# Ledger of designs, part 56: designed miniproteins, single chains

Each design is a single chain, and the fold is of that chain. pLDDT is the mean over its residues in the fold that is shown.

## One batch from the design tools (miniprotein)

Design m2054
Fold by ESMFold2-Fast:
Structure m2054 (fold): chain A 117 residues (1-117)
Amino acid sequence: AEKDYKLGYEAFLNKDYDTAIEYFTKAAEKGNVLAQINLGNAYYEQKKYDEAIEWYEKAIEKSSGELKALALANLGMAYYEQKKYEEAIEYLEKALALNPDLPIAQLFLKKAKEALA
């Protein structure tokens, strides 16, 4: 629900990732794509990259346009943190194909390519 998303977002801004996960999970399970992306982000901040990847993949399936580009970029960044540089490049390039104006995706794409050089 919108209330669950808002409470999760407030917790996330306070770096209370356990509370953020609780509320974002409630919103994400109801099909809120922003909650699915931010649930992935909360797991990412806890370095729980496998859980982050799972939620970004769910968000990609349910989204299009800019939200899909954002979820693809975040998925690529999570693969980068796992040192899965080939997968990181694949998803970051897909993100930039949908939205070329994602500076963080451009940065991580460069870093992943440099790691394979």
Scores: mean pLDDT 91

Design m2055
Fold by ESMFold2-Fast:
Structure m2055 (fold): chain A 59 residues (1-59)
Amino acid sequence: MKEFILLEAELTMEYLLALIRGDREKAEALAEALNRAQELAAQGRIEEAVAVLREALEA
């Protein structure tokens, strides 16, 4: 749970930075990962949600 919250916050910050830099492709990818992770978390699949967020941050 704590790991998910921290990664979601970090990914959201990266998304905002991508928008500021005009990196539309990165912003779209980060938004897609955030939506996927939130859907998995809503289903109780927290480990999978965390994995999605980690992969997005490494890309």
Scores: mean pLDDT 81

Design m2056
Fold by ESMFold2-Fast:
Structure m2056 (fold): chain A 90 residues (1-90)
Amino acid sequence: SLQREAAEAAREAARAAAEAAGPETVRRGAAAAIAAIGAAFAAEHGIGGKEEAARAGEAAARAAEAGGSGEGRRRAAEAARRAAEAARAA
């Protein structure tokens, strides 16, 4: 289901953002991880709706782009974009 896909993508975005660690990136990564986990929960339980999940995915993508290694940044941004797309498609 699209909700399950959004939840999986959001969890992956949270993990990738956490891996792109540096002092500013840790703070931004924590915010992105919280948003992505919230989006995953909302997507799985049908609460909060697709717009909230999409915004959380976009926030995670911005946090990933703000810092970290190239590999970690790319993975976090791509996972977050997938979460936003899955949420909008639901």
Scores: mean pLDDT 59

Design m2057
Fold by ESMFold2-Fast:
Formats: C-alpha cells, sequence, structure tokens
Structure m2057 (fold): chain A 80 residues (1-80)
C-alpha cells in the first residue's frame, strides 16, 4: 500500500463510529498530512474526493452528508 493509501485507510477507520463533526476534523487532519507530505492542491483534492467516495461506499455517511462534510473541511483547510 502506498503511504497515501495507508493514510486514507487509517482516516477511514478512524471515521467509523465518528460523528459528522468529528469526520470534518479527520478530513482536515488528512489534508494537513497530505500537504506535509508534499502533495499538490490537485492531488489533495483528488485524495479527498476518493476518501469521500469511500465514506459513502462503507455506509458511514450519505451522499448529501458527504458533500456537506467535504465542503466544511475544505473551507477550514483553505482558511489555514
Amino acid sequence: MSPLERLLEETLERARGASPEEIVELLVEFMREARARGLSRAEIHAAVARLASRLIEEGLVSEEEASRIVGEAMARFQAE
């Protein structure tokens, strides 16, 4: 597994049983770590989209909730 794929799987596992607000914080942490590893803005965006798809596929969030969570996490990350 690539380091980024491992980070994604670790974030997904931490999202199990988490509240929507806790999932927002996990996505912000994921993006900060991806940035620290040297990922570009486009690569971070693609990774977040993949993580959101996995959250929906695993039944952890609905499509509507995933859209809200991603939007909030992206706004918090861009404000840094």
Scores: mean pLDDT 84

Design m2058
Fold by ESMFold2-Fast:
Structure m2058 (fold): chain A 65 residues (1-65)
Amino acid sequence: GVLSSWVENYRKAVEAKPNDAGAWSDLGFVLKENGRLDEAAEAYRQAIRLKPNDAKAWNELAIVL
């Protein structure tokens, strides 16, 4: 479906830029929109690992837990 295609595109983005916290946050967002909350939490944890001071990423993680 269209949502699965979006997830695939954002997974490719994190493969291309694995150290880009924004790419991980974007992946977390589309996983959340797909109701894949456990996978969204893991993507947000990667974003936080790369930028521990990102308050938005911490808030998004709290929402999906």
Scores: mean pLDDT 82

Design m2059
Fold by ESMFold2-Fast:
Structure m2059 (fold): chain A 77 residues (1-77)
Amino acid sequence: MIPEGVEKLKKEVEELAKKAEEKIKENPDEEKKEKLEEAIKKFEETLEKFLKREVDAQTFLQAAKETIETLEEILKE
């Protein structure tokens, strides 16, 4: 089972990703789209490694923070 803290971060990333995707649909920007796709891919890879115990909680939390910051930058105007 995914720890509750990890589940909350996953949901936060998913919500921000949906908002960023919607923003890109309204105002197409290839650079922002690439940043979104890269950030999501890195988050998913780090989450999978964390669930397999290949990385520790600090590494996962750092990756989640960086992903959230990237998504917030895409949403910033």
Scores: mean pLDDT 79

Design m2060
Fold by ESMFold2-Fast:
Structure m2060 (fold): chain A 98 residues (1-98)
Amino acid sequence: MEEEKKRRENRRKLARQIADALRYLSEHGRMTEEARKYLREAAEAVRKFAENGDPEYLQKAIEALRKAAEVDPALRDFFDNVIATLKAIIEGKPSVVL
């Protein structure tokens, strides 16, 4: 009976880790200023999901990451991997995508 609670907590912990990684990349990564803006928006949205569990914020993060990939194609593979991870979280599945 604790399994569902643990899975929910694990998803929120993973979301916090993703938000922290996206924020770090937005501050230290090399990218266009437009991509950096979208990456900050994605990080904030994932952080809000980690706090309240509302999947609307993951959808906002996915949209922001798609826009970041459009303005900075060199980082597209990385953003696509993060999008896949966020989609897995929405579906309630654990994710190990890099």
Scores: mean pLDDT 78

Design m2062
Fold by ESMFold2-Fast:
Structure m2062 (fold): chain A 72 residues (1-72)
Amino acid sequence: SEEEYEFEEKILEDLLKQAKTPVEKARIYKALGELYFKRGEYDKAIEYFEQALKLNPDDEEVKKMLEEAKKM
């Protein structure tokens, strides 16, 4: 439901505020990208996947998800 996605988004945003390292931030950006992808909000998913790749450019899973989001 929208309420469930809103709750997950809030948790991830709070985790992002607490993140201290690029590795932690990359993981949270990846999770936010996945959340928005599941919601069909592909423009937001692309933005977060690009942020994750800036911090971890070798993440093949994020690269694949980014390409898939760009096809939508």
Scores: mean pLDDT 86

Design m2063
Fold by ESMFold2-Fast:
Structure m2063 (fold): chain A 120 residues (1-120)
Amino acid sequence: SKEDQEKLQKAIVKTLKDKGLSEAEAKEKSKEILAALKFFEVDIPELIKQLEKASEAELQELAQEAAQHYLEKVSPKELKETTLFAYLLYKSLFPEQKELSPETVEELTQSLKTVKENLK
């Protein structure tokens, strides 16, 4: 729904700003993420529910998988909803990262936790 899309967009913007992006950059990247989720026909209400229910350990596993798939150049169409979201978030935060780093995986995990907190 439009309300769920706005809720997710606000959570993404807050998360990207907390990572040091400007308001304008955060809004633009949040629109790109939402457009991609819509293009791949992701159920936004279900994605929100899955993120709200995810434990820290599950978010860490999600971050690891998303970073791995991005670096292996896996097509977004091959990814499930939550992994696709984390993949798009990784792409937005670390577009120049060429190899898997424990530091970037941890930063993505913290970003997913921030998204989860802002979806309340």
Scores: mean pLDDT 85

Design m2064
Fold by ESMFold2-Fast:
Structure m2064 (fold): chain A 67 residues (1-67)
Amino acid sequence: LTPEQEREVAAALALIYIAIGNLDMEKGDFDGAIESYEKAIELAEQAGDEETVKIARENLEKARKMK
């Protein structure tokens, strides 16, 4: 993969991990949600996707408060 393609893949994976975290939240799996949102933040940061980082961080805070 080119560096540009790697960033695009990282951005897509970040969104997938947010979706997984959201599903875990619905299931009451708050530990799983926290892990998924943390992975989404790392991937979004690698992609330079500031908006997705913000969304993932907000969701992470919500998941932490549910514990």
Scores: mean pLDDT 86

Design m2065
Fold by ESMFold2-Fast:
Structure m2065 (fold): chain A 64 residues (1-64)
Amino acid sequence: SLSPVFQRLRDEYLENPPSEEAQRVAREIGEKLRGIGDGIDRGLALLRAGGSREEAAAAIRAGG
């Protein structure tokens, strides 16, 4: 069984869920942040492999 705290949070979400609009915006922001993170990871991997700073910067920009 869920703890009383988690049960309360679930019930509050079901009674007062974020608007469909707010949920959509949150998903879009999440996708954008993930893209930026992926770009940073690729940029760092390029630098570790001896790639240029220009190539790393391009990878980061492509992610965001």
Scores: mean pLDDT 73

Design m2066
Fold by ESMFold2-Fast:
Structure m2066 (fold): chain A 86 residues (1-86)
Amino acid sequence: SELEEIEKETEEAIKRLEEEGDEESVALVREVREVLKKALESPPEEREELLRRAEIEVQSRRIEAERGPEAAAEALAKYEALKAKA
């Protein structure tokens, strides 16, 4: 029921974003849901990277909607810097 959990969690996130009037983030979460479904059908090694990319994209666009594109770019740069140190 991993697919069922993804559908439930993404639907809950969509409802929260709709209550906030954040139509752009709603569209993004729907796109991410499709990526998550595909990841579940993929081998474990490919799945981990797909899920990580989807999470970054959701966070980046959420920041962009709330704080603007410069803040989103800064958040992505900080993530890449942290990943490089690991």
Scores: mean pLDDT 70

Design m2068
Fold by ESMFold2-Fast:
Structure m2068 (fold): chain A 67 residues (1-67)
Amino acid sequence: SVVEQVKAELEKYSDRPEYQALLSLIDEAQRNPERAKSILQTALEVAKMNNDEELSKLIEQLLAEIG
């Protein structure tokens, strides 16, 4: 699944606290799509502000899967 692919990608950045937090939010997104959508949207804005194209694309894929 896209979620599992994103989790695997973020696991590569285990030294980054924001990526560890996002891993927890991805689990929550699978269980509570309505709540997680707002959180992921905020994370996307942060990723774009940091010019992190890879993270932005991963979050966009998650948002697309959630709807």
Scores: mean pLDDT 73

Design m2069
Fold by ESMFold2-Fast:
Structure m2069 (fold): chain A 93 residues (1-93)
Amino acid sequence: SKEEKIKKIEELLKEMLEILRASPGVSEEQLKELEELIKKALEYLKEGKIQEAKDLLDEFLSLALNLLASDPEARARVLELYKEIKKLLDELE
């Protein structure tokens, strides 16, 4: 179930990334930086480094919310997805 929870976190993070990709204010360079944060966080989760993964995902959320500053509906969707991610992260501790 640890592997299933990590896969679910990955799927939720990909949904957040698609919301960002649909935003006209987000560049391909910014998307690549966000993808790299996701990749590193998932590697930490697989290694059992839950706190390090949480720190990177909090950085990812901060950047994502800043990029969506003018889109309250997209911000709300991202926050809802991240709430589910946080619950799964707490279950991995």
Scores: mean pLDDT 88

Design m2070
Fold by ESMFold2-Fast:
Structure m2070 (fold): chain A 57 residues (1-57)
Amino acid sequence: DVGIKLYNEALERVRKDPSVSVLDALEEATARTAKLLNDPSLTVEDLIKLVAKSLAE
């Protein structure tokens, strides 16, 4: 699930650099995921919705 992977990537980023907030790490993960999917129209809001859906399930 892309949402759970993004959340775990954000947590790993914070784990490596505690000065980075979870929100900042999610924005970084969003940019990387947009590149991987070749979809620059992906927004932080879209990926937050994916994370929320994954965590709710």
Scores: mean pLDDT 70

Design m2071
Fold by ESMFold2-Fast:
Structure m2071 (fold): chain A 98 residues (1-98)
Amino acid sequence: SILELLSKYYKKLTPEEQELFERAMALLAAGKLEEAEKLYKELLENGSRIGRAIGYFGLGLIALKRGDVEKAIEYLRKALEILPDFEAARLLLEQLLK
């Protein structure tokens, strides 16, 4: 699953980034897209290199939930610019480009 592919990078996040990511994922699952987006943007502004890549990945998931495939592709490409071996982002991007 995508969550299993994220676990490699999740372990490299700070405890503060892990908590922020978990809150963002819970909000996303609840359909609270605006609140989730705010937390992923906090990872972009204040996070580590890995935190920023996960932030872009999360913004890509939000864009997909909004039906904005073009914006999702843009965010996933930005995540891969930061982490070229980010398997979750690569697999999702490949699905969207078909």
Scores: mean pLDDT 85

Design m2072
Fold by ESMFold2-Fast:
Structure m2072 (fold): chain A 84 residues (1-84)
Amino acid sequence: GEEKLKRAEELARRVVERHGEELAELIRRAEAAFEAGDEEALRAAAAELEELARRAALELDPEASEEVLELAAAGAAELAGRRL
């Protein structure tokens, strides 16, 4: 049960610790695109954010399940957005 969430939360924190600046830049790009109404730029920035977070999570925990990696990527994006 809760073990997957805890593992994903710990992994999300590690991703932000190592890649927080890159994640924050992609979040800023997504926010700017949203404010400008640029749907294509918003989708591109969101896709790059998910790709970076997921790759970073996989690098830090290569044995993590797909579910843990997806939760960690989402958590990292949320944490990075709250810090900057």
Scores: mean pLDDT 82

Design m2073
Fold by ESMFold2-Fast:
Structure m2073 (fold): chain A 59 residues (1-59)
Amino acid sequence: SEAEVIRLLGEAKRALDAGDREEARRLAEEARRLAEEVENPVVKAELVKAAEYLLKLAE
């Protein structure tokens, strides 16, 4: 669900802010995977982009 993706993105950002790049990467990867299942194409694009941005920061 969209709410689940948003929760995972928030958790990934919190992990990144805490310096836990490994956990942030794991959470962001899961968020990206679930975001691909979102049916609304505009919402899907925004959630995928947010997950990819967090993944880039966690590299």
Scores: mean pLDDT 86

Design m2074
Fold by ESMFold2-Fast:
Structure m2074 (fold): chain A 65 residues (1-65)
Amino acid sequence: SAMEAARAAAIAGFAEGARDAALAAGKSEEQAEEAGAAARAAMEEAFAAPPGTGVDLDRVAEILA
């Protein structure tokens, strides 16, 4: 569905952004991939969370630090 495609695109874009930001900060390719994977996993878990648990991009940003 369009909603599923939009979610997938948002998750992928955020993960790629996290990877690129890590590389720009001077991290290794391995560290950048870890950052991207962590961002992706956090985003997917946030979207899968039960109603009322809270979906917050700030939580994802903390994992990237």
Scores: mean pLDDT 73

Design m2075
Fold by ESMFold2-Fast:
Structure m2075 (fold): chain A 95 residues (1-95)
Amino acid sequence: SFAEELLKIVESEPDKEKAIEKIDELLEKEEKKLEKLLEEGKMSKSEYLGRSTVYHFLASLAKNVIENSDDEALVLLFKSIATGDSEAFVQALKL
C-alpha cells in the first residue's frame, strides 16, 4: 500500500532532506497513477478525490514523523496506520 511504502522511506532513509524528497517523489508517482485511472474511466471522480486526499494526508503525516522523530506518539501512530497494527495504535494512545 501507499502507507507501507511511506513507512519504508521513513525507516530506511536517515537523511531528513532525502526522506522528504523521496516522499514527494512517491506522492507524485501515485497521483499520476490515480489521474491515469480517472482518465481511462477505471476510477470515478469521487474515488479519485478520496484517494488523492488520503495520499496527501499520509504524505504530510510521514513528513511530520521525519521532522519530529523524537515524538514517540506520532511515530507509533504513523506505524499503526501503515501496518494496520492495533497494538502500535494502542501504545500511541497510552503516550
Scores: mean pLDDT 78

Design m2076
Fold by ESMFold2-Fast:
Structure m2076 (fold): chain A 77 residues (1-77)
Amino acid sequence: SLAELLANATEEEKRMLAQIDDQEQKVKENAAKLKEQNPEKSAEINRIEKLQLDGLETSRTLLLRQIARRLGLPPLS
């Protein structure tokens, strides 16, 4: 489970996961601010936000798979 994986993650791995979470929050906040400043560009800003969030989700998935492999757990699907 995700909870079991997180309970057995190293401090370094937890830091990396927290950094990804922090980056997701910053992406969302920056996109919201840009949409307020440029409402006519909301569609384009939404596309860029999605691209950035998709990249961060890929990074999280790869890190979680690495942790699972190290612990001998099946990959989270």
Scores: mean pLDDT 86

Design m2077
Fold by ESMFold2-Fast:
Structure m2077 (fold): chain A 72 residues (1-72)
Amino acid sequence: SELEDLERFYRVMREAVEQLRAAGKRDEAIALLESGIATLESFLAQSTDPEVQAHAKRLIEELRAELERLRA
């Protein structure tokens, strides 16, 4: 399902960001978060399912919050 695909994408991306942070690669982690947000925004623009749209919006906000925390 699209919801399962979104959750899988989010999980894999979050795991990759954590690995980059653990390795001290902050700039690479920031770039990955920015890329992930852009990918989700593109997916949101193409989706016609209100439930999928709402879920994608929540994931985008979570990633933006993490990006701001990482920049601080």
Scores: mean pLDDT 86

Design m2078
Fold by ESMFold2-Fast:
Structure m2078 (fold): chain A 80 residues (1-80)
Amino acid sequence: SAADVEALLATIRSLGDQLGLSEETVEALEALARELVAQGASPEEIVAALVEKLREQGVSEEDVALFREVLTQAFRRLAA
């Protein structure tokens, strides 16, 4: 639903703030997430693609691991 997409995007924005990501990086993650949701990608595919985008942006593996964990938990909540 649109509400589930907005909850996902809010999670991405919150994590971006916590990890000190640039606004450009956060906007790129949001755009990618919207595109993948529109294509019917699975939660696992969305998480994997966003994680790869963070790695391309030079984000540390520690921060990538935290992002993956929180986003995976967010998807579990949305699926319940």
Scores: mean pLDDT 83

Design m2079
Fold by ESMFold2-Fast:
Structure m2079 (fold): chain A 62 residues (1-62)
Amino acid sequence: SMAEAEEILKRAEEFKKKYPKSVAAKYTLKEVREAVENGDLEGARKALENGEKQEEIIKSQE
């Protein structure tokens, strides 16, 4: 669980680094951090998944 929290947080930080100007990536990192601090691993995972899904949609557009 703790290792999973660290991995999710690391993924969110890497996501933000890939899209440094993205408001979605910034918000995703903030939500993941807050969820992890509250012990809400499910919330952290969902925040990351939603952020990644949104960027994947944007990436598919010209």
Scores: mean pLDDT 78

Design m2080
Fold by ESMFold2-Fast:
Structure m2080 (fold): chain A 60 residues (1-60)
Amino acid sequence: SIQEEIEKVRKEIVEEFKKKVEEVLKTSDPSKPLEIAKKVEEILEESNKKLEEKIAEILA
């Protein structure tokens, strides 16, 4: 069903977001929290755009 497809996409994007954030935290300098925050914000924007695009594809 469409609902199952949307839920699968949401879970995949959330897991991808978590992994990317973990990698930022692992590779970034912890003494530069503003740089970390900026990178996380960029990842969040990308994840939101990807989610919107995938939902639009499912609904088309």
Scores: mean pLDDT 84

Design m2081
Fold by ESMFold2-Fast:
Structure m2081 (fold): chain A 78 residues (1-78)
Amino acid sequence: MEEAEKLIKAGEEYEKKGDYLRAGQMYYQAGLIYEKEGNYELAAEAYFKASEMFEKAGDHERAKEAREKGLELKALAK
């Protein structure tokens, strides 16, 4: 959990600098950690942030994959 929070913070810093590709990578890694820990709500949120960042970076393939993961986990979150 602390590791995923650290990655979210790193993603926010890259996003603030306009480094959308690195921001997306940080958010995506945080999503993977939250998913592994069973925190599907935070995992979905992180994947949606990653998708938005990848779209801003022009990486439409990764954006689609991240969005699909976020939607799947949002459906599992209760």
Scores: mean pLDDT 86

Design m2082
Fold by ESMFold2-Fast:
Structure m2082 (fold): chain A 65 residues (1-65)
Amino acid sequence: SEVLELMQKGEEIAKELTEEFGVPLATARRAILAYLANPDLTAEELAEEFGISVEAAKAIIERVD
């Protein structure tokens, strides 16, 4: 159940990023997984690595945490 909850939350955040910031769904999923694997990543580093806005990267951090 815990794994299903985490997968569902990640998918919901990915869809929100697509709708609010125009981030491609595949890119949003990869960015979320990268942050989950390394929560020390800053919004600026996440934005540069995935080619997304700093605002979208901040939304990932805020919604994951």
Scores: mean pLDDT 82

Design m2083
Fold by ESMFold2-Fast:
Structure m2083 (fold): chain A 70 residues (1-70)
Amino acid sequence: MLAELVRELLEALRAGDVERAHELLARYREALATASDEEIRAAVEVGAEANPEVPREEFEEALAQLLAER
C-alpha cells in the first residue's frame, strides 16, 4: 500500500539508511502512478502524522492537488 511505503520511507530517512530510502522512493513513485484516491488519502494521512509541525492545511492542499491530477 502507498501509505506503508510512505511510513517505511520516513523510517529509513530517520535511520539514515540512504540506500533503503532510495529503494523505497523508487517504489513510492511507481505506486503513486497507479494508486487509488483512497490510497493517496491514506498516504497523506501518514505524512501528516509524521510531521505534526507542518500545518494540516498544507497536507489537505497536497491531497486536493494529487486527486485533481488523477
Scores: mean pLDDT 74

Design m2084
Fold by ESMFold2-Fast:
Structure m2084 (fold): chain A 100 residues (1-100)
Amino acid sequence: SMESLLKDLEEDAARLALALSSRPYLSEAERTTLVFAVGVSLRFGRYDTVREAIDNLVANAGYQPEAVAETLRDIARVAEKYGAEDIAAEARAAADAIAA
């Protein structure tokens, strides 16, 4: 059913966002995939999952600080586009703190 397909997409996106954000090192393709998975999670209202992904990225920022700051800014833009203003502000603040 369509509901089953959407539920599979929701769960797969949430798992992917958490798995990728927990890695100390990410390729450009993996960072792009992470931003996409976060976007899907935002569309399903999985705000706790998105916040956990942001926290994971912040915890691992020391390995790739510039790439993590850029990824957080990409997440902020996607969150703003979907009306998740609190998430957008949180991601932007985290990016600015890492870039300082």
Scores: mean pLDDT 90

Design m2085
Fold by ESMFold2-Fast:
Structure m2085 (fold): chain A 63 residues (1-63)
Amino acid sequence: SSEELRSRILLALLEAGDGRVVAQSTLARRLGVSQATVSRHLRRLEAEGLVVRVPGRGYMLAP
């Protein structure tokens, strides 16, 4: 389940497009999970260097 959500977050960011920032609330809505759940996974992905946080806007795939 955690690995599935991780893959779904990465796929959603890939589908948004290279260099495209997606709001955390938009990801939560699209994936059908709470913002707290998405936030925990995004922080982990950020620590791994797979995504980049853009303050006040959201997250995007690391270049």
Scores: mean pLDDT 84

Design m2086
Fold by ESMFold2-Fast:
Structure m2086 (fold): chain A 90 residues (1-90)
Amino acid sequence: SGEFLLQMGKGLYKQGKLEEAIEYYEEAIKESEKKDKKLAAEALENLGKVYYDLGKKEEAKEYYKKAAKLYKEAGDLEKAKEAEEKVKEI
């Protein structure tokens, strides 16, 4: 499930396995994007965090922008604003 893939990605991220975390987050997005926009947005937000930690600031901004859009579509306006603020900080 998308939630399982998201949790695996988070676990790998905590272990410093950034490339493996990216793969799991991308699969979580692919599985959830049409079914669960909020889950897909959370995976995109975590992907933005990983790219920021890798020093890939432009890619991080793009993922946070995508997360904000999906959070808005899901009706989570607070999470959308948080993601938009991340874009401004980078």
Scores: mean pLDDT 89

Design m2087
Fold by ESMFold2-Fast:
Structure m2087 (fold): chain A 55 residues (1-55)
Amino acid sequence: MSKEELVEKIIEVLKKIFDDETYKKWAESLRLLLPEMTKEELEQILKDYEAVAKS
């Protein structure tokens, strides 16, 4: 999975965790910040958010 795919998957998972207003604010900020992270960091973030969304 590319870094770009990881960023989009993280943002998609946020839709399941947050309300629309909160999601919109976080998605905007994260689209700027997440591409600066390493692929390994992005994979860990995705895993953490997916675990929260399943809870």
Scores: mean pLDDT 78

Design m2088
Fold by ESMFold2-Fast:
Structure m2088 (fold): chain A 73 residues (1-73)
Amino acid sequence: MKAEEIKKLSPEQRRELTREALRLIVEMKNAIEKGDFEKAEELYEKVLEIFADQPSMREIIKKLYEKLKEKNK
């Protein structure tokens, strides 16, 4: 989904996407802990897509993903 599309969403639709992103972040963390880096990368990309219009959130997610990967290698 493009950032332009996300910016046009209602507050209710945005909250629903945020809840889905939180679920995906939990699954991403679990995949990294299990050593399933392929699955973790797919989940990471989906989370970044949900936060396409929120650069600060994207930065936090990128830092979290890199930190988790480094700690579990």
Scores: mean pLDDT 76

